# Designed miniproteins, single chains, continued (3), part 66

Each design is a single chain, and the fold is of that chain. pLDDT is the mean over its residues in the fold that is shown.

## One batch from the design tools (miniprotein)

Design m10431
Fold by ESMFold2-Fast:
Structure m10431 (fold): chain A 69 residues (1-69)
Amino acid sequence: MTEAQELQLEAAVVLLQAAVYRALGEATPLHEEAARLATEAIEAADAGKLEEARELLERAKEALERALA
């Protein structure tokens, strides 16, 4: 896979995890933040902005981790 495809895949996993909590009615503002940042990471990777995509993905993962704490 390309770097962009790998970043998009990791971001999609974050989105899926956030979506599960939303489907269960247990989504917090941090789950919504994680989903938003993961979506922005996918868009940045698609645009070839790999450094921005990586930073957005790291922030998305941090938001999801905080939501699970």
Scores: mean pLDDT 83

Design m10432
Fold by ESMFold2-Fast:
Structure m10432 (fold): chain A 60 residues (1-60)
Amino acid sequence: SEEELKKLIKKMQELLDQILAAREAGDFETAKKLEKELLELGKKYLKLNPDSETELAPLP
């Protein structure tokens, strides 16, 4: 459980870095695909650790 959670977090971090790099390079198509994968990983993270986060999308 913890090992899989750590793998998910690492992959999400890599995806975030790739999304930022793709956007800075002007490759918005790749950035969009990576964002979609990030969302899927985020849903898996929440299912593995539902009590870790109290909020889902609370942005001021």
Scores: mean pLDDT 74

Design m10433
Fold by ESMFold2-Fast:
Structure m10433 (fold): chain A 60 residues (1-60)
Amino acid sequence: SAEERIAELAREIERLDREMDDLYARYEAGELSPEEFEERMRRLAEELERLNRELAEILA
């Protein structure tokens, strides 16, 4: 159902937000190079954008 899919997408978006927060914390701690941080953040941001687009289409 659309409601179940919306709930699944919301959980996945929340998971990505937490992963991005964790990645930022690791970068701030000096555990990642700027290049590694930028590449990993880019991939997470692309996935987040994809999920947000899917959510927007379902809600339209």
Scores: mean pLDDT 87

Design m10434
Fold by ESMFold2-Fast:
Structure m10434 (fold): chain A 91 residues (1-91)
Amino acid sequence: EATRAAMARLVRTTGAALKQLFPEHADLFDEAEARMVAAARTLPPEEAVAEIARLAKELHAELSKTLSPAEEFKVYVALNTLVRELERLAA
């Protein structure tokens, strides 16, 4: 329960930071955040990490179609940091 709450909070914090950097993609970040938060709340922690990592990869792939290489790298770093911290919480 505490782990799932911490995972959901980390997802929301990451989403808020990305929306500040790329407000033009706020709707896409809101949709991804909602799906990731649902995974954090409904799945066992290890399975939630795997699902959130999959969703992060899908989000990055979608954004890579419109972002510059420098902007894409910022999104990649933020999402990779999120997944790594979620892995630490699930361990």
Scores: mean pLDDT 87

Design m10435
Fold by ESMFold2-Fast:
Structure m10435 (fold): chain A 56 residues (1-56)
Amino acid sequence: MSEIKKQEEKLEKEVAEKKEEARKKYKEDPLMLEMELGVIDVEKAVKLTVLKRLAK
């Protein structure tokens, strides 16, 4: 339980950092930025689902 919560918090921080890096990388390409943010959100959802299944 507590380990899963720590992993979720770590994942939130990692996602926030990746999104900031994407904004810096694609500041002149809003379409690529939107696509990259979408990929980051999908990866977050997959990892979060795996963490929740491990708690089962």
Scores: mean pLDDT 79

Design m10436
Fold by ESMFold2-Fast:
Structure m10436 (fold): chain A 66 residues (1-66)
Amino acid sequence: AKEEARRLLEEAREAVRRGDLEEARRLIQKAQETGGVSPEDAAAALAALDDPVRALAGLHDLLEGL
């Protein structure tokens, strides 16, 4: 679960870097579905997607917390 969530969050970071916010949103939701990310943390990461800098920082913090 944690290993799959980490992979999905790393893919979400790359999606944000590419400007593909819809793909980043899908990947964050999938990471939550694995049980490796709390619903609260997933919701915060999704809310941050309106700002790429905040989104990348939030995803970094989640990955370090895993």
Scores: mean pLDDT 79

Design m10437
Fold by ESMFold2-Fast:
Structure m10437 (fold): chain A 65 residues (1-65)
Amino acid sequence: EEEENLKRIEEILKKWVDEGKITPEQAKNLLESAKYFNWTPEEVERILKVADTNAPAGRAAARAA
């Protein structure tokens, strides 16, 4: 069950990395957080969607600066 969730999370993160929306390092950090907090794939998708919504608006860039 946890292994299946982890595999689905890896697939989601890989798609986001392949699309250039997140870095491999960010994907690794999210995967480790998912393991630590036992996140579901749906929770990871929600986090990624929120981040993507804010990134185009420049809020993520402002925090990175």
Scores: mean pLDDT 70

Design m10438
Fold by ESMFold2-Fast:
Structure m10438 (fold): chain A 92 residues (1-92)
Amino acid sequence: SIASSIAVVLQLIGLELDGATVTVQVDGNTVTITIRGADEALIAQARAIADQLRSLGAEVTVQVDGDTVTITARDVPEDLLSLLKTLAKELS
């Protein structure tokens, strides 16, 4: 739903407000979210966001490398994809 898609975007903004750097890249219906400067608590929040993306129908892979989390979401629903495109523009 659009409400669930908005919740994902607000959580990503929350990670940035908590001191991480969030970058969103969109390629077709694939979204790559990179979270840099994440402590263990923010990594746990990023994993929870990945679980929400899976619940919305996306195929999600999470990679953690030090303090960097990369979330790759494939087959992202149109409502969420549109909001993530807007977020990508605002964060660039």
Scores: mean pLDDT 84

Design m10439
Fold by ESMFold2-Fast:
Structure m10439 (fold): chain A 61 residues (1-61)
Amino acid sequence: SVEELKEEARKLAEEVIKKHPDNEEAQKAAKNILKALDEHDELPVVLAALKEAKELIKKYK
């Protein structure tokens, strides 16, 4: 469901925020994902946010 995809993307973005508190680039990117998820329920936006969140996890580990 869209809600499950939003929850997955939110958890990944929050993990980046938690692991990299002093990395301004990582913080901004993750917060932008959370903002998009808060403002949008459209499947294409949610899928894009999930993809970006997964890419951030890979980039910053």
Scores: mean pLDDT 85

Design m10440
Fold by ESMFold2-Fast:
Structure m10440 (fold): chain A 57 residues (1-57)
Amino acid sequence: MGIDLAMKETGLSRETILEITEAVRAGDWERLEELAKRNGISPETALNIGRGVLLLE
């Protein structure tokens, strides 16, 4: 599954990757932006992380 790869490449926790992935799955862009800001990454980076995990599911 793509979660372990995302954690290794980004340094983010499993919980954070799962929250980002769920925000992308739900189309919750406001939540995605909040998660990106909390973790010091761009919303574009967060979107790409979630899409990558969903693709490797």
Scores: mean pLDDT 78

Design m10441
Fold by ESMFold2-Fast:
Structure m10441 (fold): chain A 86 residues (1-86)
Amino acid sequence: DKAENQAKWQGAQQQYDALLAQLRARAKASSSADEIRLLGEQMQQLAQQLADTQVQILGVSQSAAQAAAARANAEIQAFTDELIAA
């Protein structure tokens, strides 16, 4: 069922957005460059898990999912680098 798969994907994205927001808030509150780096790695792992879920639920290509994960990872890296440089 296409509608059921869309509902499952929407739920996965909502969970990802909520967890990402929590990790970003923790990174912003941290005074430790090492903690910020570890939180960045956790955010990147979440992005990869979301990409894998997109393949499984929506049947998108691995290359398309990996391109989306790479964009998310670049944004996460820029965010953590900015916090560490501050």
Scores: mean pLDDT 84

Design m10442
Fold by ESMFold2-Fast:
Structure m10442 (fold): chain A 72 residues (1-72)
Amino acid sequence: MTKPTEEDIEEIKKKLEEELERVEKNLSDPRDIEAARRVAELILEALETGKFEEQLARFRALAAEYEAELAA
């Protein structure tokens, strides 16, 4: 299994924080914001296992689907 480097970990954390900020800015319901934060926590757990890229991509996909649902 590929272990993430310190540089990879920092880059992923930065991207995760940026995605969370974007999602929170587009969400008006506190419950939805809390759900987004919980998903971010799961991604951080995956970071330690070296599957962070896949989990981050999944989070982005879920955020996009959720934003589309709110727009409908």
Scores: mean pLDDT 67

Design m10443
Fold by ESMFold2-Fast:
Structure m10443 (fold): chain A 79 residues (1-79)
Amino acid sequence: MKEELRKQADELIKKGEEYEKEGKYRVAGLQYASAGQLYFEAGDNKKAAEAYKKASEMFKKAGLNDEAEGLKKLSEELE
């Protein structure tokens, strides 16, 4: 299960990067946040923190400052 969760998270990161390149920051943030959850469940706290940081940056670009702050704090807890 851990290996499968990491692969699913890696795919979500790729989708997030594609949406980010298209300027779809809200959707990109959702992909990155979902990837962070899967990395956390897989026990990869470092990748979970990185994914949550990316999600925070995307939500900030989308004007969702409260959601961005929450994800930033979650990322800091995993570092």
Scores: mean pLDDT 86

Design m10444
Fold by ESMFold2-Fast:
Structure m10444 (fold): chain A 66 residues (1-66)
Amino acid sequence: MKEVEEEIERIYEEARRLEEEHPDDLEVQIKAGVLALIAGVYRTLLKKGVELDLEEIKKLVEKALK
C-alpha cells in the first residue's frame, strides 16, 4: 500500500504548510491540527496491518478542510 503511505505523507506536508503559512489564523491552525491527527491515526492503523481505502482517506481530508 505505497499509495496510502504517500497520501499520509502528503497530509502531513499539507498540515505543516497550513501551519507555517497561516500562523495567526486560529481556524486554519485547528484545520492543520485535524489533518495531522488524521494522518497520525491512519499511520498507526497502517502499521497495525489494517486495510485502508485511499478514497475514504481523501474524502475525510476534504471534509476536514471544509
Scores: mean pLDDT 80

Design m10445
Fold by ESMFold2-Fast:
Structure m10445 (fold): chain A 92 residues (1-92)
Amino acid sequence: TEELLERAEELLREAERLIREAKEAIRAGDLERARELLEEAIRLAEEAKRLAMEALRLSTSREDILRAIGLVLRAIGLEFEAELLLKRLEAS
């Protein structure tokens, strides 16, 4: 379970980094790069959500259950943010 939680946290940190880089690319007018970064961020957040949900199923301690739930919610939030940014790029 610890390996699943650690891997999910790594993927979420990477997804957050990609979303920050995408926002910088949008400010610079590099919409193609922004799209690629956001698509990758969504992919990583979806993978992190899968790992966190698996960790939740395997978890028996309150601490691990709460940590897994927190990671699932964080992944959902990052997916939502990246998808909204992508829709804005497509609407322009």
Scores: mean pLDDT 88

Design m10446
Fold by ESMFold2-Fast:
Structure m10446 (fold): chain A 62 residues (1-62)
Amino acid sequence: VEASEALRAGDYERALEIALENLKAGKFDSIGVYALALRGLEGLPADEVRKRVEEIVKEIQK
């Protein structure tokens, strides 16, 4: 299952898991799915989601 498929099914935990694995593998096209899954799972406002996504990307690129 792709991250986007899990997101469409409302399985935010699964979408977040797959998107994070893709990001760790250097597939940064998964950033959008990661952000949407995080919003759906935690209900955070868009600015907080953006900050968390930026931190994760920075840690992965180190």
Scores: mean pLDDT 76

Design m10447
Fold by ESMFold2-Fast:
Structure m10447 (fold): chain A 73 residues (1-73)
Amino acid sequence: SSKEKFLKEEAKKAIEDVKEELKREDLTEEERKELEEYLKKLEEELKAGKPNIKTILEAEIFISLIYMKRAVK
């Protein structure tokens, strides 16, 4: 289905986004731990063939919050 294809592609994008953020050296220990937990959930859901829009959105929102925290000092 188009929805299933969309969710799989969005999950793959979210995984790559989280992996790129994990390369940062300026992350707090808490931020790194949360990103690692999102990566694990995204990969497990994708591997199970059940990508979850809630997990995708939560991961992307968390990345956005990392950027916003640094922009609004």
Scores: mean pLDDT 86

Design m10448
Fold by ESMFold2-Fast:
Structure m10448 (fold): chain A 67 residues (1-67)
Amino acid sequence: SAAEEAVAAAQAYAERLAESLSKLTGQPGTGTAEAVDENTIRTTVVAGDVVIDTTSSVANAITNGSL
């Protein structure tokens, strides 16, 4: 489904961001993405004391080239 594809793309983005933050902080970075509902994806990235939490629409992610 489009939501599953959007979650996969968001997960890849979260992992890339986590890697960048781990290099900046010197701490292990983790990135996760999950579907909050059929039209909404939540992405969370943590590295040490740095936490980035954001939401995006599935339609917006697809239109802007995430999928």
Scores: mean pLDDT 75

Design m10450
Fold by ESMFold2-Fast:
Structure m10450 (fold): chain A 72 residues (1-72)
Amino acid sequence: MMERQRQEAEEQLEEAEEKGRRLVDEGKVDEAVHLVLTTAQRVAASLPDPELAQEVAERGGAIARRLREEAA
């Protein structure tokens, strides 16, 4: 398993979620969703393990969904 790469990917997604929440607080919901999805896609594309890449993409989608729901 690529434990270090998973941890680094999770840290990048957590940072994107934090920045996204600030954007939602400013009323920039679409910008927040775009930031999270773009970050998840970039991170997933950089990973050599397709299973970990899929996990990162799924988590990015879940974060984006939560941010959109919080703004509704």
Scores: mean pLDDT 81

Design m10451
Fold by ESMFold2-Fast:
Structure m10451 (fold): chain A 63 residues (1-63)
Amino acid sequence: GAERDAEAARRAAELGDAAGAAVAAWSTKQNGGDEKLAEEGIRAARAGDAEGAAEYAVKSAQG
């Protein structure tokens, strides 16, 4: 579910992998997470903010 995608985003952030965090945030949206929060995560990742992307992916999975 979305929770596994949020964990993947967190791991990508630990590695500084913004592109990986973006993919994980997108997957959170596809797997039943909150769409608006997942889109915020994708935007953060595009700006190079892997940590912010992971935070939004986690919030998306919780919502």
Scores: mean pLDDT 80

Design m10452
Fold by ESMFold2-Fast:
Structure m10452 (fold): chain A 58 residues (1-58)
Amino acid sequence: SDLEKARIALTNEDYDKAYEYFKKYLEKNPNDERLRKQVVDYFKEKGLEEKAEEIEKL
């Protein structure tokens, strides 16, 4: 699944791939507000503010 691929990318510190898979998942699951918030908070904590902002807009 896109979520599994995103989490694997995070364990490898591949933030670009993680962002792409989280974005794909959230575009298909726009009502998953809990996950959207967790992903936004995670990227903000990592200093990836642009990725966080793009996920927040989904």
Scores: mean pLDDT 85

Design m10453
Fold by ESMFold2-Fast:
Structure m10453 (fold): chain A 67 residues (1-67)
Amino acid sequence: MTRAESLRQVLEEFQKYVDAGDYKSATNILKFAAERFPELKPAAKYAEEGNMEKALEEIKKAAEKEE
């Protein structure tokens, strides 16, 4: 799996938890992913602040930059 594919997978998992209203799990998986993908650190910070919309935007930016 390429880095772009891995980042897209993180985006998909995060979106699934957000859509389910499980913001704690969404934040936790994103924090875990940010340990391996430093470009996701801003997204993880926004999720911890409860800003799921901004977190999603930052994940999309990271994934698109790797394409």
Scores: mean pLDDT 80

Design m10454
Fold by ESMFold2-Fast:
Parts: C-alpha cells; structure tokens; sequence
Structure m10454 (fold): chain A 70 residues (1-70)
C-alpha cells in the first residue's frame, strides 16, 4: 500500500542518514535521501563499502515494514 511504502521510505532515509554519520559524512536533509536522483549523486561521493551498507539498511527497513504490515 502507499502508506506502507511511504513509511518504508522514511525509515530507509533515517537509516541511510545513520550510516552516513557513522562513516563521518554529514547527512543531507531526509527529503534528499528520499529522492532517488539526489541519493544517486550522493552515492557517487562515497566509498563502495559505505554505498553497500546504505543499500543494505535501506532495503532491510523497507522490506521489514512491507512484510509486517502487508
């Protein structure tokens, strides 16, 4: 549902911000992290390891919300 997808995107954006902070990168606003194009541009400035962790936490949070609420 749209509500579950929106909640998943918000949770994923927050998880991405935490990964960036742990990597020593100041996270942008959550709206930027919810924008796929802005997120892709940010990812170009990050190491492959940080990018992989970002994708992992984003996917995990979205999948968990979808599975629990579907």
Amino acid sequence: SAAIEAAGAEAAARAIAEVLEAAGVKPPALEELKDPEALAELAKTLSDEVKAEMLRVAAEHQRRLAAELA
Scores: mean pLDDT 71

Design m10455
Fold by ESMFold2-Fast:
Structure m10455 (fold): chain A 96 residues (1-96)
Amino acid sequence: SPAEERAVAEVRRALAPVGDETLLQAAIDYVRRKISADELKEILLRQPVEVLRRALRALDERIAELRADPNADPTVIAALEAIRDLIEEVLREKEE
């Protein structure tokens, strides 16, 4: 869908600079509904803590920018927030 492809573009924009192609591809596959939240969590659990911290920061920054934009698509913001929340959950579990 057009909203799904916009969400993919925003995920790529935020996460490509993080430098983890596995994380980027998993997030894109999640937005495209090719993998479940549980499958994304399993992939995230295998990522280094420093990569997850960079991804969380990048998503938080991009979500804040989109929330400040009155023309931003709420569906796109929700997709980024879902990925952000999964990364935060996994990072919390790994930082026990």
Scores: mean pLDDT 88

Design m10456
Fold by ESMFold2-Fast:
Parts: sequence; C-alpha cells; structure tokens
Structure m10456 (fold): chain A 74 residues (1-74)
Amino acid sequence: GAMAEALARSRRLGREIVRQLFRGILDTLEKEGVLTPAQRELKARLDAGEEPSRELSNAFGAELDAYVRRWAAE
C-alpha cells in the first residue's frame, strides 16, 4: 500500500543521505590532507557504489572516533 511504499522511499532516501554525509566528511578530510588509510578505503568503498550499511556506518564511526582521539592526544 501507499504507506509501505512511502516507508521504502524514506529508507532509500535515508541511505542516500548517509552516503552523501560520509562522502562529504571523507572528501573534506582528504582535501585537508588528514585522511587515514582506513578512511581512504571507506571512501573507495563508497565511490565504488557500496550501499551505506550498518557495518559500513559502524566502521566509519570507529575511524572518526580513532582519528579524533589521535588528534586530541597530540
């Protein structure tokens, strides 16, 4: 029904928003010259058309958290 179709569209839009957000952050880090090898691999996966999954989102979050901790320790 229309509600199920609206929810499916909302989920697709949510995944696209997450993809664009991840790409934006990674592109900014790359332009600033601070992109780690692990973050570069995540960017390559997104550039290759990999769908934003919970696994990919968790990996991205872990890399950002590790990056922030390394930067704060400096």
Scores: mean pLDDT 71

Design m10457
Fold by ESMFold2-Fast:
Structure m10457 (fold): chain A 79 residues (1-79)
Amino acid sequence: MAEELLEKAKELLEEAVKSEDAEEAKKLMKEAIELAQEAGAILEKEGLSAEEIEEKYGEKLRELEELGKKAGERIKELE
């Protein structure tokens, strides 16, 4: 289910933000991005338009994007 994949991606990004190892943070961020992409593919297969996805999941997707930025900043701090 797409919602579960988005929630898992959020958990992985939160772990990446808290990580003390750059390689671990990079791995968590990569896995989160892959899960978010899989969720998007599932929603498209279910017949949701990009507009409907934005309306139903836009807030969650923006939250994931913000966490992704924080994870990226954390990786730079650890490098």
Scores: mean pLDDT 81

Design m10458
Fold by ESMFold2-Fast:
Structure m10458 (fold): chain A 79 residues (1-79)
Amino acid sequence: AEELVKQAEEYEKKGDFEKAANLYARAASVYHQNGDFEKAAEYFEKAADAYEKSGNQVLADSFRRAAEIARKKAEEAAA
């Protein structure tokens, strides 16, 4: 997951927001599968921001919703 984040940050610096978004979304999925819902929420938010910058509002909205759900799961796991 950490390697995917580093690759996403590199593409973001290059202005390739679509590739950055795909890598952030992949990293978030890995964290979610591992039960790290806090990190999953963080990287779903980064994916949404990158999709918005790439002009893909539909995917941006979708991943913002995924971040909300992951954050709720993180709160439930902490309770």
Scores: mean pLDDT 82

Design m10459
Fold by ESMFold2-Fast:
Structure m10459 (fold): chain A 91 residues (1-91)
Amino acid sequence: SSEYRELELQLLELMKEISELVREKAPELVTAILRAYLFLQMSRLYPEYKEIAKKEAERAKALLDAAAQAGLVPPELAAKTKALIDKLLEL
């Protein structure tokens, strides 16, 4: 849907912002967000990936919280990214 496409593009933009902030300091975080993005896309085409998408999203959200606590990512940016991932899971 057009709504999913808009949110998908927003997630890619947030991932780019996070990548620029953390650079070499937290490569696992960027990888986790990318995996969540990939499996969210896959679950749209293949419902059998929905369970995997949820688990990858949970992992990405946990790493976003850890990065915010470590001062690597602003808490507001982490919260916005987590909310967007949750919204994509509902669509």
Scores: mean pLDDT 86

Design m10460
Fold by ESMFold2-Fast:
Structure m10460 (fold): chain A 66 residues (1-66)
Amino acid sequence: MTYRVTLTGSEEEKRALVEELEADPFVRVERVGENTYRVTLTGSVERTTGLVLRLIGDPNVEVELV
């Protein structure tokens, strides 16, 4: 599954989230705008669902399915 993720938090919060996503070997992160990233999830359904719910629940993150 591929998602467009827009980060709306502080620079520290944005950096921390990008580092978290890049540390996951089943997540591919590609910067497509100043605060916009294309995130591709290649892990199990359980792992993918957990990560998506985490991102959707974050008030500093906007998630859109592509």
Scores: mean pLDDT 80

Design m10461
Fold by ESMFold2-Fast:
Structure m10461 (fold): chain A 65 residues (1-65)
Amino acid sequence: SAGADAALKLGKEYFEQGKYREAVMAYRAALQHDPNNKEAWKLLAEAYEKLGRTDVAKQYREKAE
């Protein structure tokens, strides 16, 4: 979907800039458009790992499978 794609792109841009909290918010927005978007769950997990939230990252990685 266009909304999910736009939110994923924004999240990836924030992630590239080291703005991991903003990336998390953008990836969550993508999941509001497409809850079954596995890429969004994977990217959300990666952003949480960068924030030192390994426990949360593991939970979101499981949703990407």
Scores: mean pLDDT 86

Design m10462
Fold by ESMFold2-Fast:
Structure m10462 (fold): chain A 78 residues (1-78)
Amino acid sequence: SSTDEATRLAQEGVDLGVEGVRLAETGTAEGKARAAELGRKAIELAMEALRVGGKEAIPTAIAAALLGIGALFLAGGK
């Protein structure tokens, strides 16, 4: 179903965003570069989850977007 699809995409986005934040926190150049890549992917997956639809996926998609944004800021701001 579209709800299952959206939930899967949103959860993948959360997983990538969490890993992105973790890598950015290492403070290494390699970690920051990978964090930026994962942060962008997390935001893309969050947007795709919202596009596919499903009210139940919205909180997870928002979490994925926020984690992705966080990974990007941590990668560029330290």
Scores: mean pLDDT 85

Design m10463
Fold by ESMFold2-Fast:
Structure m10463 (fold): chain A 68 residues (1-68)
Amino acid sequence: NTYVNLANIYESLGMFDEAADSYEKAGNIAESEGNYEEAKEAYLKAANLPSATKEIYDKLVAVIKKMK
């Protein structure tokens, strides 16, 4: 996934806001395809960044609830 690769590059550069945005986009794409496991992994990576927001945690919780 291009957005995951882009996010990894931003994270390695210390650009955590850009990394979080890229992981969130990757998660949104995976979720739209019904791939909840991939979406969960992307949101979890964003949630573990220093720039993590409540919105990212809410997205992570919501996708976990869909997985059952």
Scores: mean pLDDT 81

Design m10464
Fold by ESMFold2-Fast:
Structure m10464 (fold): chain A 77 residues (1-77)
Amino acid sequence: SMKEELKKKALELAKKALEALRAGDVETAIRYVEEALKLAEEAGNEKLIKGFRAALEALRSGDLTTAEAALHDVLKV
């Protein structure tokens, strides 16, 4: 289904964001999470929307530990 395809793409972007964050590339991580959030919103997946919003807020505030934890939690499906 389209919702499952959007979810899969959002999770792939979340994984790329986590890899970018671990490499110290915070700007790239933010871009991936913003894109993942848009896909989660289109899918209507409330759990993913909440997780990505938390990750994005943490990334923008410079709380990289909280951001990594939020992204890791989203990937625990």
Scores: mean pLDDT 87

Design m10465
Fold by ESMFold2-Fast:
Structure m10465 (fold): chain A 71 residues (1-71)
Amino acid sequence: MEEAKELIEKGKKLIEEGKKLLEEGKKLVEEGEKNKDKELLLKGIGTVLRGIGLITEGELLIKRGEELLKK
């Protein structure tokens, strides 16, 4: 049970962090486009990709934890 609970907690934290990065990245992309700042645009794109990765990893951890709780 402890393992399942830890996986779910880790997954939730990764999703929260990923959502924050996704929103930050979107803002950086918008600013980069508006100001024609290539460095800011690339930083924004990288931040969005990191956010998506963390959300995906978090969802997989939650699913794994939930499957362990059903047994």
Scores: mean pLDDT 84

Design m10466
Fold by ESMFold2-Fast:
Structure m10466 (fold): chain A 71 residues (1-71)
Amino acid sequence: SLRTSDIRVDSSGDEVNAALDNSIARNPEQVAEAVGRSAEANGGDGQLAYEKSLKSKTWSDVLKALNEAVE
């Protein structure tokens, strides 16, 4: 059974979102690189995902950029 303690898997917890927002604020380029690699791994445009993620200030915006690049 999936546990609510598997916050990383669900990515829906406020605590996880706050931690991810902080990661974007502290290391926007590193987050953008990770998003770009994830998009490439899913057959999407890694460069587009990277550029859009770099302009993102929240995890929700980063996730949207990744989804747009994969679609």
Scores: mean pLDDT 67

Design m10467
Fold by ESMFold2-Fast:
Structure m10467 (fold): chain A 80 residues (1-80)
Amino acid sequence: SEELRREAEELQREIAELVEEALRNKDDPERVERLLREIRERLERLVELLAELHEASEEEREEMRRGAEEAFREAEELIR
């Protein structure tokens, strides 16, 4: 559980760093596309780790996935 918590914290930090990098490079569409893919991949991994860490039910896990998809869309809209 301690290892999962650390991995989740590292993913959260990495996601924040990638979002900041994308915001600084909005005029580079190729770089933005790459960064958005990396953000999405880390968000998906974060959901899996958080679901495991919280012993989430299948319903709760699905709700967390929806939250992550919404967060990604919001980030994409802010960056583009």
Scores: mean pLDDT 83

Design m10468
Fold by ESMFold2-Fast:
Structure m10468 (fold): chain A 73 residues (1-73)
Amino acid sequence: AVEEAKRHVERAIEAAKQGNLDEAVEHFRRALAIPGLPEKARNAIRGAVSAAKAGDPQTAIAAGELALKYLEE
């Protein structure tokens, strides 16, 4: 479950780095659909979705990377 969520977040970050924010939102939402994630990680992913929807790839990437740190705890 956690490893699957990490994979989705990693894919979302990669998409955001390429400027594909719609694809990034899809991958972040797939991560959020996984049950049992730490609340901090889930909140960071929600922040990444909001940033990507607002057209801010830099903030989406930073929030995604923060989510990965929380998923590693």
Scores: mean pLDDT 87

